# Designed miniproteins, single chains, continued (2), part 36

Each design is a single chain, and the fold is of that chain. pLDDT is the mean over its residues in the fold that is shown.

## One batch from the design tools (miniprotein)

Design m5226
Fold by ESMFold2-Fast:
Structure m5226 (fold): chain A 85 residues (1-85)
Amino acid sequence: SAAKEAVRALREAKAPEIEALLAAGDYAGAAEIAIELAEAEAEALGVGEIFEKYKEELFEALTARDAERVEELMEKMGKEAREKL
């Protein structure tokens, strides 16, 4: 859909900024942008309420650079989104 393409374009546009923050060691700043992008994507998919449930934990995992926890949370959100859609 046009909304999904717009979110993908926004993610691509923000990727250099996230990479620059990560290179500078600003993991919290990078996590803030990543959460904003994920929230926009969830809203475009009609699953913003599911994202809000996990938003805080996802931010903490991203800031801690806990890739395993991020993957776990993303998989759980994806499963709930598929069951609701």
Scores: mean pLDDT 81

Design m5227
Fold by ESMFold2-Fast:
Structure m5227 (fold): chain A 129 residues (1-129)
Amino acid sequence: SMMERNRRLARELLERTREASLKLYEGTDIGGAQAQAATAANLALQPGLALAGAAALGMIRGAAESNPQASLVAEGARALLDDVVATLPELAEQLRQAFEEAYKATKEGAEKGNIEETLQELAERFVEE
């Protein structure tokens, strides 16, 4: 069913985003985070994946802000969200909310030293959206 397909794709997207965001925070893979942000934006345009995609972009932005070398990734994630919002204006409020919630939680997790646990919680939460 479309719901089962959407849940599988959201789970895969958010789990890969969790891994990419952690590596970005650790400074080990900036390019992988850029690629994952593009993937999240593309999947956000698929029916039933918009909020998961927006949340994934928020996770990446939050992790990027903890790494001074990743400022372009942080800017890129915001720009990709703006492109998704421009494409899906009927979901603009929900998309910006999902992004902002994931971004703030990830940033706070990084600041408190519990980013890994925070990213796991976000990935599990947004699969159900």
Scores: mean pLDDT 88

Design m5228
Fold by ESMFold2-Fast:
Structure m5228 (fold): chain A 91 residues (1-91)
Amino acid sequence: MRERIEAVGRRLTARLEARWEELPEEKREELEKRLQKLIEELKAQGLDEREALEKALPEFEKMLLELGVLTEEEVRERREALELRRRLAEE
């Protein structure tokens, strides 16, 4: 079961990297700036860098969906893998 979760993660990463490379530089810079701004805003609210990243990730995934870098199916696959990992960790 863990091996299937890791395989899904690797497959998603490879697909994201391929699409990220196809994305225009201007759009990549815009996404990076938006992510950085979200992290800075969350850190200003008293969150540490890890907590800020974890909260910023769903918003970043939403932006990637809007640009077509991620599909709704891939977001669902990732959420299912995280839920499965949680259940395997005794929850």
Scores: mean pLDDT 67

Design m5229
Fold by ESMFold2-Fast:
Structure m5229 (fold): chain A 88 residues (1-88)
Amino acid sequence: SMRDRMISDMRRRVGQMLYDVGQRMSSLSSDDQSVVNGMVNQMMDDVQQGMDRMRQASSDSQFRTLYRSMRDRMDQQYQQIQDTIDDF
């Protein structure tokens, strides 16, 4: 279904982001890794909340709106994580 595809695409996107951040974190100090881990945990919590809202969607239109909102927030949080790592 469309919903199954969107969920699968989101999971793949999250997995790629986590992999990339993990690779970049390996060169950071323990203190800097702690900062980045906090940001990653916040992003993952927001994704989980977004997924829960999508699961409760009463229509495909509502599902798509919630999906776009979650994706946009995740993209913003991911950029903030990357900028934070670049500043170390």
Scores: mean pLDDT 87

Design m5230
Fold by ESMFold2-Fast:
Structure m5230 (fold): chain A 78 residues (1-78)
Amino acid sequence: MTPRQQIQQAIDLVNQGGDYLDQGDYQRAMDLYTQAARLFQQAGDNDTARSILQNAIDIAQRQGLQVPSDMQQMYQQL
């Protein structure tokens, strides 16, 4: 997959994650944001990956949810 294709797929996953947030399905939203951040990181866009993870972590904390370990590890590595 090219970096351009990875970015496009990541954008699609972010949009799907937003839809799940609107539905109150925070677990699926967190999974999708983690996948999107991984694709941005693989494409070399660490700034966008970090921003997505930071926003997702903020949402999880505001909702009283546990931050997924994979998401927390990725954020610390960026």
Scores: mean pLDDT 83

Design m5231
Fold by ESMFold2-Fast:
Structure m5231 (fold): chain A 85 residues (1-85)
Amino acid sequence: IDELKQQALDHYDTLKSYLDSLKSKYPETKPVIDDILGKLDQIVENIKNATTEKEVQDYYNQLLNLGGYSVLTLLGEIRKIGRKK
């Protein structure tokens, strides 16, 4: 269970670093990224407080699904911004 929690937290840290970098490069994405980070933080707290392997797996899957959806959404927004001079 601890190894699975660590994997989920490592994934979150990587995703958070990427999202923070995007906010610095594209300030127009800040409100969207802040909303996403708020939702991710809630899932991370649920992972930390989980007492069974199944609970950790369920929350980790939620983290992965939200992370993937968020990246695709932000790539779409960045493409729109990147075409402005």
Scores: mean pLDDT 75

Design m5232
Fold by ESMFold2-Fast:
Structure m5232 (fold): chain A 68 residues (1-68)
Amino acid sequence: GASPAQVFFELLAAYGLEPSPAITPEIAELAYNLMKQKQLDLAQTQGLLRKLVSAASVEEALAILAAN
């Protein structure tokens, strides 16, 4: 089966979003686990993905995940 990181990158592609260099496989896995644990709806998921692809650094991506 696909890894959590692969599923996350497939979600980005499905929404027409390009991953930034800050979205490492480790960040992708953390984001996927966060979405699953919080049971985010479609709108919440899209909002989180848009925020993450705007991150300029790994540190900014981690801050976005911590704030959500």
Scores: mean pLDDT 82

Design m5233
Fold by ESMFold2-Fast:
Structure m5233 (fold): chain A 85 residues (1-85)
Amino acid sequence: SLMDVISELLEEMNKLSRAVLAGDVDKAIEEGRRLAEIVSQVNPEASKKLMELVEEAERADKETALELAHKMIQLGAKVISDLLR
């Protein structure tokens, strides 16, 4: 159901946020990939943008990767907001 997808998105957003707060780049990239997979079920365009951010983060230094992970969080929040409207 849509509510099940929203719950799964919120859980992955929490995991991504925790990884970013911990400064764990590898974990943030892993959770970003999982977020993109879930988002693909409801918003394929946003999922593509998330995967582009993940790819950039994999090639970036730690500081840039964490900044990109913040952008992943922002995009995930927008997807959740759009679904709750």
Scores: mean pLDDT 87

Design m5234
Fold by ESMFold2-Fast:
Structure m5234 (fold): chain A 68 residues (1-68)
Amino acid sequence: SKVDELMEGAERLVEIMIEAGASVEVVVAALRWLEREVQADPSLSEEEKAEITRRIEELIREVRRRLG
């Protein structure tokens, strides 16, 4: 799905950033930027936006557990 494809990309980006030595604040800031882009995308349904936002918040919690 479009949601799964976007989230797979986000998860891959997080792993690359962590391996490159990015701080938790930088990784979280990138995910917050992605959240704003998703909310501003008129091609996404409200249901898709809600699901992506929920999954990004889960990913932020995982990043904070791993790096914080």
Scores: mean pLDDT 88

Design m5235
Fold by ESMFold2-Fast:
Structure m5235 (fold): chain A 79 residues (1-79)
Amino acid sequence: DRRALILELRGQAMERGARAYEEALRLGLSEEEALRIAAEVAAETMLELALRAGFDRETAERLAREVREIVLTEPEPRK
């Protein structure tokens, strides 16, 4: 299933971003700067993985933006 594939690729991208976050903090960067770096790494990884998996560029770029947003945004409280 393409949806299952997208979730797998997103998981890989998020894991790569998390490692970048940890390394940035270890290097003495602020939490805010580390989150920005993690978001960029996760988005870049998602873009590369999606393109390699055969998604078109527009879809791959949208998936990358989605991953970036997830990394940068804390879960918002619901009503």
Scores: mean pLDDT 81

Design m5236
Fold by ESMFold2-Fast:
Formats: sequence, structure tokens, C-alpha cells
Structure m5236 (fold): chain A 95 residues (1-95)
Amino acid sequence: LEEELEKFLREAAEREAALAPLAAQAEAAWAALKPEEKAALKKLQEERSKELREKVKELEELSKTDPEKALEKARELFRLLTEKLLELLEEALKL
């Protein structure tokens, strides 16, 4: 488990380097967005954060009754976080 966390951090760094060109494009697109569009994207991020908090609470409860299943869901949650980040970048680039 500790080794897996270390590997996840390393993979995150590698993904960050790979996503750097997309992040730069997204920042340029964000700067070109109108204030209303920026507000809409921020609201979307807040709503997604709320969903993540609910899933975290479910994991905490599950860890008390079934730790193995809680671990599986935790790993899936990390994957979903990456997918949501990519989706946000794609939306910014589409504009």
C-alpha cells in the first residue's frame, strides 16, 4: 500500500509532464474566455468536487466494514480524478 502510493506519485509526475502541452493550451484558451464562460467552468468544478466528497465519505464507512472493497474503490476514484481533469482541459481547448 505504501509502495503503491509512492508509485502513484511518480506516475502523477510523469502524467503531469505529458499533459504540460495540453495544460499550456488550456491556459491560453482560459485567458481568451469571457468572464461568463470562466464562471460557468468554475461552477462545474465545484459541483464535481461535491460528488468526490460524497464518494470519499462512502469509502470511509466502507473501510470500517470491508477494507478490501474500500481499497478497490479508492483506486477507481483516483482514476476518475484523472479523467475529470482531462475532460476539463478538453472543454477549455474546444473554445
Scores: mean pLDDT 64

Design m5237
Fold by ESMFold2-Fast:
Structure m5237 (fold): chain A 94 residues (1-94)
Amino acid sequence: MSPADVVEAILKEAAKILEKKGYAVKVVSLDTPDEELRKITKELREKGHKRIVILVPNTTIEEMAKRAGISYTQEEKEEIKKALFEAGVEVSKS
């Protein structure tokens, strides 16, 4: 499996974990522009989603939040980091 395939698998697994916690999650490519990230966030909010995560490869949670125009509490940041860690462990078993 290429490193890019491993990263994609981790983000998809993290999305499943976060969705179980009540988050609306989108996994996007690294080359997705900030305007598109903000558009996705607005569309999800218009659909009634209050907890939104946009997962971008090779990007910190803080940078993803800034680019997508989302503000997270410390508790939400910890939940997202935990989901990414758990997803990494799960993918490593494969």
Scores: mean pLDDT 82

Design m5238
Fold by ESMFold2-Fast:
Structure m5238 (fold): chain A 67 residues (1-67)
Amino acid sequence: MQARLEEEKEALRREVEENREERIEELLERLGWGEEKRPRMEVAIEVALKLREIGLEIDAELEARKA
């Protein structure tokens, strides 16, 4: 369980990092924000990644409790 969870978290981090610049550009364009807001988007991406990782940990813990 734990090894699989870490593998899933690593895959998630890799996917987010690979698409980080493209995602930031898309969000800035969609919100009509300029490059001066890029640091805010970078922080938002990092926070979203952390929340998704926590979600994976919660799901794994809930599944472990069923066993």
Scores: mean pLDDT 77

Design m5239
Fold by ESMFold2-Fast:
Structure m5239 (fold): chain A 59 residues (1-59)
Amino acid sequence: SAELALRLIAYDFDISLEQARKIAEMYRAGKSDKEIGEEVGITEEQAAAAKRALEAFGI
């Protein structure tokens, strides 16, 4: 289910599966939306939205 959730997030946010995994890893490590955005190459707002999606999927 976690793998499928990451694939759905990647599709919904128009990012790669690798980017979705990195967002999840950084989120679990307690990184800020800004840090996630800078590392993954997405906006801070996209990072915040992806984190909310991860929380909704229970990841």
Scores: mean pLDDT 82

Design m5240
Fold by ESMFold2-Fast:
Structure m5240 (fold): chain A 98 residues (1-98)
Amino acid sequence: DKKKLDEVAEKVAKLVAKGEIKKAIEVVKKFFGINSPEELEKFAKSIKKTRPSLSRIIELSLEIEYKNLSEKDKAIKRMAMVAEANALLIDIKKKKEE
């Protein structure tokens, strides 16, 4: 499970950093057999303590897709996701070098 979470986190971070948010979320869904927004939200909450960056990326994606947000607020959340993904990639690279 821990190794699977690390693999998914890296794939998600790479896709989100490229702006491929929908593809990133599909990776999560396929790897963990998630078929609904409710399951995805529950999954994000379940990993919040162990994988906070991946959890936040998923939570922000759900807010963009399902909350009635202004285009400005959606853009701010997409920028936050990209920043989170880039930070996560730096952390993953550092951990692999240790």
Scores: mean pLDDT 83

Design m5241
Fold by ESMFold2-Fast:
Structure m5241 (fold): chain A 67 residues (1-67)
Amino acid sequence: MASARVVATALEIVAYHLEGKRDEAVKLARDTLRELGASDEQIEAIEKAVRDGDLKTAVRLLAEAAS
């Protein structure tokens, strides 16, 4: 199960995206994965997913990095 932090972060990324704050959504995703010790490849993947509006993939990558 995703932790409460992962769920809260995922919701905030979605909120930024819906507000048109794409750069803030990308930054939050990047900073969160970096704090979780994710690889550079995982960080690049989530940045791309958020920029492309593929929030389902972004949330999955966030949950995987937190495991």
Scores: mean pLDDT 80

Design m5242
Fold by ESMFold2-Fast:
Formats: C-alpha cells, sequence, structure tokens
Structure m5242 (fold): chain A 101 residues (1-101)
C-alpha cells in the first residue's frame, strides 16, 4: 500500500509537470515568445516528451517565418494538439488523485 501510494504520487507529480509545460507552450505560441519556446523544447527533451519537443520546434520555425495565413493556420493546429494532449493528462491526473482518497 505504501509503495503503491509512492508510485501514484510520483505519477501525479510527473503529470502536473507535463500539464504546466503544455500550458506554458500554448501561452508562448499565443504570445509569439520564441525564447520561451526554446526553453520549453529543452525541458520537454529532458522529461522525454518527444512530441512536445517536436511541436515546440515546429512553432519556433513558423514564428521565424513571415506571418502568412498558412503559417497562422499551422500555429493554430499546434495549439489544438497541445490542448488535446493537456486534456488527456488532466483526465489521468484526476483519476490518479481519486485513488489517493
Amino acid sequence: KEAEKKEILEKIKTLEEHIKLYDEAIEAIENKDIQKLKEIKKKAEKIGDKTLAKLADQAIELLNQPETPENQLQLDSIIGLLHIRRGVDLIELKNLKKKLE
């Protein structure tokens, strides 16, 4: 029971860190903050989130290009994917927290 509780707490901490990083990535794209996205990419690589690292890298490339409707549509698509992934992690977090009750 104590070992199981420790594993659940570790998973909760990991999910909370991932959710926070997704929130920061969405905000950085909306604010066109290339420096923040570079920091997020490094953090994503460190925690092993290859998908977040790739999406951050794609957003950086798009933000370094001229603002076109096509580039904005691609940025909006990246934001949409980040929201979906954040939502999945949030559901998992809520389920894990219920197990600690």
Scores: mean pLDDT 86

Design m5243
Fold by ESMFold2-Fast:
Structure m5243 (fold): chain A 76 residues (1-76)
Amino acid sequence: MTPAQREALALLAEIQRLLARFYTEDLSPAEKRALRARIAGLLARLAATITDPEQRAIFQEQAAALLARLEAEIEA
């Protein structure tokens, strides 16, 4: 496994950990927004590891959809 692959897996694991916290912890709207901002930053870093422009674009669309769902969850 390359160092770049290890970095991508570490980013994915952290994103999954923060998503679990978002849905399982009793968080204020401000705390949920802070977690969403951290998830957004990690998703952007993960997108930067994707060298294929088409795969990167698909990932960015999926990431945007996820972030939109998290925002809707906070506002609900």
Scores: mean pLDDT 85

Design m5244
Fold by ESMFold2-Fast:
Structure m5244 (fold): chain A 101 residues (1-101)
Amino acid sequence: MKRGDLEATVEAIVRNSRSVDEAIDALVAIARTLILNAKSLSPEQKEEALKLLERAAEAIRAGDLESARREVERLREINPDNPAIQRAAEYLEAAIRLAEA
């Protein structure tokens, strides 16, 4: 995804969400869908990526943004060359920015 396309998607989600929590949940849901639909990930990589995504999401909801950032970095490291993993991490980073605002 181009950076502008991601920023436009995040802005649209924020604009159409009734609360910050709803916007965060929507961004997490997009990240989860990107991982699930990634054709080039092995089943083991998908399982680990989803586990890290859920840890990041829990940390975001708890306000532990430092832990959330660490889990997102681990997610990126599962497959640095996979565009779906990188885009999922970018959506989670957007959720972290909304939680700290």
Scores: mean pLDDT 83

Design m5245
Fold by ESMFold2-Fast:
Structure m5245 (fold): chain A 76 residues (1-76)
Amino acid sequence: MKKAIVTKTLKMPSGEAAVEAAKAAQKAASEVPGTVRAVATADVENKEVTIGVVAEDEEAAKKALEAAEKAAKEVS
């Protein structure tokens, strides 16, 4: 089965928010069934978080990314 890879970059209100968002996003994405790998990187200078997900299929990748985005927005 073809694995799915998705990435998204979110703007945060501060560098501190970017760090907290990255931690929350990576945890939330990793907890979604079918997620193979999840990584979130904070760019403190640009106040951005980049979320990357590798999942077993596109449905799992979409759910993992949505969970990560929701978690990131809730901590910012």
Scores: mean pLDDT 82

Design m5246
Fold by ESMFold2-Fast:
Structure m5246 (fold): chain A 93 residues (1-93)
Amino acid sequence: SKLEEEIERLRKEMEEKIRELYSELAGVDASVLRELDALAKRELSEEERAAWNARAREIHARILANASEEEFRARLEERTRSLGEEIERLLKE
C-alpha cells in the first residue's frame, strides 16, 4: 500500500541518518558503511565473515574513541527523533 511504501521510505531515511552519524564518529566515508551493510545481507564464507567482523570492530572502536556510549545515544536520538515520530504517526493511521 501507499502507507507501507511511505513508512519504508522513512525507515530508509533513518538508516541513512544513523549511517551518517557512524561515518562522522568513525572517520570513514558513508559508502564504506553502505558496503558493509550490503555484505552482511549476503551469504558469506567463514573467511569473508571474519574479515567483515574485524572491520566492524575497527569502526566500533573508532566510534568509542570519539564519543562516549551516552553521547552516541544522545546524538542518535536527536538525529532520528523526528523521523521516528513521523513513522509512529503513520502507523496509527
Scores: mean pLDDT 79

Design m5247
Fold by ESMFold2-Fast:
Order: sequence, then structure tokens, then C-alpha cells
Structure m5247 (fold): chain A 97 residues (1-97)
Amino acid sequence: ASDPSKELFTTVLGKKAYLEAIGGPIIVLKFEDGSKLTIELIPPDPITDAVIELAAKLLFEKGAKHITATVENGKVTFEFEDGEKITLSKEEVERLA
């Protein structure tokens, strides 16, 4: 579509997510409440679904407007728009998702 931010991309934890942007290793999802979830993956990682689920849980629990999840060197870092960061191992993300 010509406006991907208006197209339903997927559902996360039963909430509708729209594709805001996509480019290379980066995907940005926007929820109906206006909150955003950014995923940065280098290389493609089989933990992607668990990262998305946990990022959404953290975003909704905090009531934040934006969360960025970065997967690098066996670690996942979740960062909120206020600069708060949570760094977990891949095993911890799979356990908490």
C-alpha cells in the first residue's frame, strides 16, 4: 500500500500492530494507542517473535510511547523513549516472553 502505517501488519498480544517503517534489519510497528515498537535485528534471529512479544509487554506495562529492541552479540536491549534501558540474554527473553 502507499501508506504502510495505515495497513494492519500483525497482532501482538491480541493488539493490532501497523507497519510504520521497514528497512534492512529494522522494523517499526505502531499500535492503535499510538505507541511504537522498533526491532533492530543483525543478523536474522530465530528469537524475533519472543523479542517482539516481550518488547510489547514492557511497552504496555510501562505505558510508554516507544520501545526499541536491539538484538546483538547474544543480548537483547530494550530502550524506552525516556532513555531507560533493560538488557537481557536471549535465554531470559525466551523465558519472560
Scores: mean pLDDT 72

Design m5248
Fold by ESMFold2-Fast:
Structure m5248 (fold): chain A 97 residues (1-97)
Amino acid sequence: GSLGRWLAGFTEVIEGASSPQEALDAAIERLGPEGVFAAKIEELAPGRYRITVVALPEDAERAKALMTAWGDGIAWTDARAGQPLEIEVEAVAVPLP
């Protein structure tokens, strides 16, 4: 079931990457996400990747609880647009300095 929580997501298309990890690293460098986030990597074509980064709550314990409760997926909406979106996330939760 949905968790009734709203998250902001950022999407970037990376061209010329040699691997999914290289594409993710490039997207993180470009987007500059703060705090804890989850990411989804989609290969669109050889060397072309769509990276979606979802900001998690600043409270690290709450962020961990949300990720644990969702398992392999994240449900979100644009908090201002009100459009719900569910994604299956190969979750990479990385604390940022």
Scores: mean pLDDT 54

Design m5249
Fold by ESMFold2-Fast:
Structure m5249 (fold): chain A 108 residues (1-108)
Amino acid sequence: SSLQATLQAQIAQAQATIADARARIAALTDELSRLAPQYQSLVSGAETAALAGDAAGARALGEEIGRLVSPEKRPQIRRATDGLVAATTTLTAARDKQAQAQAQLAAL
């Protein structure tokens, strides 16, 4: 029961981290949308990549938005893109940890 309880706690912690990472992706995507209102397709693509765990895709789309916006907006776009990539990495790691703990629990 102690191993089962430990695995259940790990699953719960991973689920909380996933929820937090998803909320951060949404907030950063909203910021990108406000900074680049004429590039909504790229912003939507960056959110889709981030939620799919594609950190490289999220970065590429964020960098493309940065190239298209006025120079004064680029530092804010870069910071939001860096945050989006970090949140995507956190999301992927938490999903992997959840899957591993679920597999271990199922094997008991």
Scores: mean pLDDT 93

Design m5250
Fold by ESMFold2-Fast:
Structure m5250 (fold): chain A 63 residues (1-63)
Amino acid sequence: SAMVDDNIARVDAYIAQATDPQMIQQLQDTRDYMRQHGDDMSPSQFTAQSIQVIGAEEDLRLQ
């Protein structure tokens, strides 16, 4: 779906900006989860993944 594609693109942008190996791994895991489960993703799962992406953006600001 477009929402899944947009979230994956956002995660890829954060991976490109991240320098912390643990953050990169977390973002890669999030991206892989979205790729594998995107078509089966419920509204609550989508919200949870979106919150995780926002958290990564905040963490990047603190690095």
Scores: mean pLDDT 68

Design m5251
Fold by ESMFold2-Fast:
Structure m5251 (fold): chain A 69 residues (1-69)
Amino acid sequence: GMLERVERELRRADPDGSGLVSREAAVEALVRAGLSRETAERLVESVLQPGGYVVVDELLRAVREYLAS
């Protein structure tokens, strides 16, 4: 499903397993998973941390909420 694709692409974007990705890497991972760029950018912006990084677990939560709405 979409969540499994998102998790796979985010795991690919985080090869060190840090649980952190850049804003740009997060957007590209969501686009590769099948979300539109507009939706990917909106979701990433909603969880973007000070310093321009994204916590993978928080982004996965945002994607789950989006898909449930």
Scores: mean pLDDT 86

Design m5252
Fold by ESMFold2-Fast:
Structure m5252 (fold): chain A 62 residues (1-62)
Amino acid sequence: SAAAERARRGVLEGDAELVDEGGTLAVILGQTEEVIAALREALAERPDNEAGRGALRGLEAA
C-alpha cells in the first residue's frame, strides 16, 4: 500500500515526515497491519530510527 511504502521509505532514508505520513494514512485507510509489517521490516535494517519506533508503538496501541 502507499501508506506502507511511505513508512518503509521514511525509516530507511531517515525521513521522519514520510514515517508520520505513512502512519497517518494507515489509520485513515484502515491499513494499520500492512504499515506495522513494513515498519518492522525497515526497523530490522535501521533499528535506531526513532520516528519509525514511535510510529510502530502508536499503531500497535491502536
Scores: mean pLDDT 83

Design m5253
Fold by ESMFold2-Fast:
Structure m5253 (fold): chain A 88 residues (1-88)
Amino acid sequence: SRIIELAELLAENSTAEKLAELRPFMQTLPEEEQLEILLLAQVSLVLGKKAEEVAKDKELVLEWAEKLYKEGALTEESVEKIRKILEK
């Protein structure tokens, strides 16, 4: 999946500079895919797991989305969009 590949790339190179470099391409993707990529990259980086492994655990992804919301890194709307993505 392109989503998993991009999430892994961002997790391995998770700097503000790399995010800025990828921003024009990311902006061509649907908002829901952008949110999924960024969340998977963040969780992968924090837990030291591959993005593919993180993506298989929907409960873990939702738990981290809620945690990031409480820390002010995600909006409530973004958390709801992530939940809808994971229901598919």
Scores: mean pLDDT 73

Design m5254
Fold by ESMFold2-Fast:
Structure m5254 (fold): chain A 89 residues (1-89)
Amino acid sequence: SELAALEAEYAALAARAAADPEDDAVVAAALRTRVRGELLKVEAAGGDLAALKARIRAELQRILAETADDPAKAALREAARELLAELEA
């Protein structure tokens, strides 16, 4: 299933990010996969999708604010902006 594939991908990316937390591209990929997996999981379970989206928006806005002036976090900021746009569509 799509959810199982996303959860497996996230597990692999999370392990890589834990080994090298300065790898901006891997951290960004882990964020994308985690958020997409969480949305699918809550939707499939019939959970409160609106509450999850509000929590994720707050997290993404925090990432953008905390990394705004850091050139080493460009991929993470791009991921956060992409995900935020997906939540507003």
Scores: mean pLDDT 86

Design m5255
Fold by ESMFold2-Fast:
Structure m5255 (fold): chain A 96 residues (1-96)
Amino acid sequence: IIELAEKSIKDIENAILDAENLLKKGVSDAKKAATLAREAAGHATVMAERLLRLAKEHLDNPELTALLLKYAERFRELADRAEELAASAEALADAA
């Protein structure tokens, strides 16, 4: 699960970067950037919820629980960043 979490973090970070790069190209790409950022936020939210559930299932293993909670917090941070980016991209697309 930790290996999957690490891969998912990298995938979400790459999606956020792709959305940022699309916004740099201008208004015509803003709608696509918003979609990618929303998808990244959704992915991060689902992973955070999954890891929080797994932490509750493994309360007998404090080291694993601590790791799961750490990664869940990381995914929450990524979800917040992606949602902020999506909102900015949507506003830019709407202004066009």
Scores: mean pLDDT 81

Design m5256
Fold by ESMFold2-Fast:
Structure m5256 (fold): chain A 82 residues (1-82)
Amino acid sequence: SMAELEKIMEELRELERRLIELGEELKSKGEPTPEEQKLMDEILEIGRKIGEAIENKDYEKARELLKKLRELVEEFEEMVEE
């Protein structure tokens, strides 16, 4: 349980750093596209759900949501680099 939480928190910190880097790249390119905005909204919603799962000590659900968050971050990185 505690070891699983530590792993989840480490992965969240990694994804947070990547999102900060993406935010700086978007800022350098100007206005976000509607597609970029939609993906940002999806990332924010998944992040909220991960926090809720952690609060409920549902680490299995938190890990499933974290995997989805990683996939969305990777999709966003590819979109911004195009």
Scores: mean pLDDT 83

Design m5257
Fold by ESMFold2-Fast:
Formats: structure tokens, sequence, C-alpha cells
Structure m5257 (fold): chain A 84 residues (1-84)
């Protein structure tokens, strides 16, 4: 659908901004992850299961990179997103 395409384009833009950032702060990474979580919820409401899985995959990649950069576990990063 047109809405699914718009959501996918927004996801790809966020992912590109993260990948092009040379030294993203923890706050910037948490903001990217929060935006992707909201887009995943919107994709779920549209019934686009493939887009949901795609966004969750991108979230996992960012989470893994953040864990490596800041020495936090993936669970600790998820807790920070939920508290933000």
Amino acid sequence: SAKSKELRDRVDKIVKEFEEAKNPSLEEILDYMKELEELAKEALELGDSELVLYILGKLKEILAKASQLYGLSEDELIDLINES
C-alpha cells in the first residue's frame, strides 16, 4: 500500500542517518530506536507483517551496534528506550 511504502521510506531514511553518523551519541541512538519502534507499531496496525519484521531486523542491528559502542547489554538498551 502507499502507507506501507511511506513507512518503509521513513525507516530507510532513519537507518541511513544512523549508518552515516561517524560517532552517534547514546541519546541519538536511543532516539533512532524509539522512532523505529513507533514505525513498527504503525506497520503492525496496517497489517504489513513483512514490514514489521524488516523494521525489527533494523532495530536489532542498531541495538547490537549500540551495545558494542557503549558496553551496555541489549536488555539494558531496551530498558532505556522504554524509560525515555
Scores: mean pLDDT 81

Design m5258
Fold by ESMFold2-Fast:
Structure m5258 (fold): chain A 97 residues (1-97)
Amino acid sequence: MEPNTELIVQRVKETLSKKTIEEIARDLTVSVVTVQKTVELLLQGITRVTDIARRLKISLKTASRILRYLLTGNIKEAKMKLEEMTEALVLEAGLRK
């Protein structure tokens, strides 16, 4: 498993230890089934928003919101922390500083 995928999986598991799938679905105003399937894909190592959206036949915006919530445990912090994580992973991969 790629290091970035492992980090994503660990954060998803941490969020799920503190929040139920039903609570996450309610907060995001999506179906419980959509959240469950997103979690299943993430745990299988499918971490790209575009792949999740395509497989679940949902919008990129919806897939992105679910992923950010699962990674941060908080809707408000989701965008900023995800951007910081993405930058850190890109820098760690040695692409650019």
Scores: mean pLDDT 69

Design m5259
Fold by ESMFold2-Fast:
Parts: C-alpha cells; structure tokens; sequence
Structure m5259 (fold): chain A 74 residues (1-74)
C-alpha cells in the first residue's frame, strides 16, 4: 500500500521501486509498461514527498532499467 511506502525514506522507497522494476523486467514486462506502473506509484506518493524527491526516485529507476536492458542485450 502507498501509505506504507510514505513512511519509508526516499532511499528505501527508491530501492523497493528498483526491485519492483527488476522483477517486472525479469517477467518480460516492457520498459514502457514498467515505467507506467512506477509513475502511477510516484503520483500516489505526491502528497508525501517533494517534486524533487519524486523526480530523483523516477530517475534512479529509469537509469537502473536502462542498465538492465543494456546488460541483457549483451
């Protein structure tokens, strides 16, 4: 639940979102669908965090997904 995530630090939430993205990627979900899901979660976290914190979380997940895609294609 989003309310449980709101009680965690930016770093902890970022780690959980990265783990979720990795799990979805390993299940064959497309990057576009993974990022849609991540963006939906971040939008629900908007009342609890600053725009800067939300952007940092999104960027970290996006970078990790790009690394996973690049590594798997090699």
Amino acid sequence: MVEELAKKSVEEITEELIKLAEDLFNQGVSEAEIMKKINAILEQLRPYFSDTELRRMRLAVSVKLAELITKKLR
Scores: mean pLDDT 80

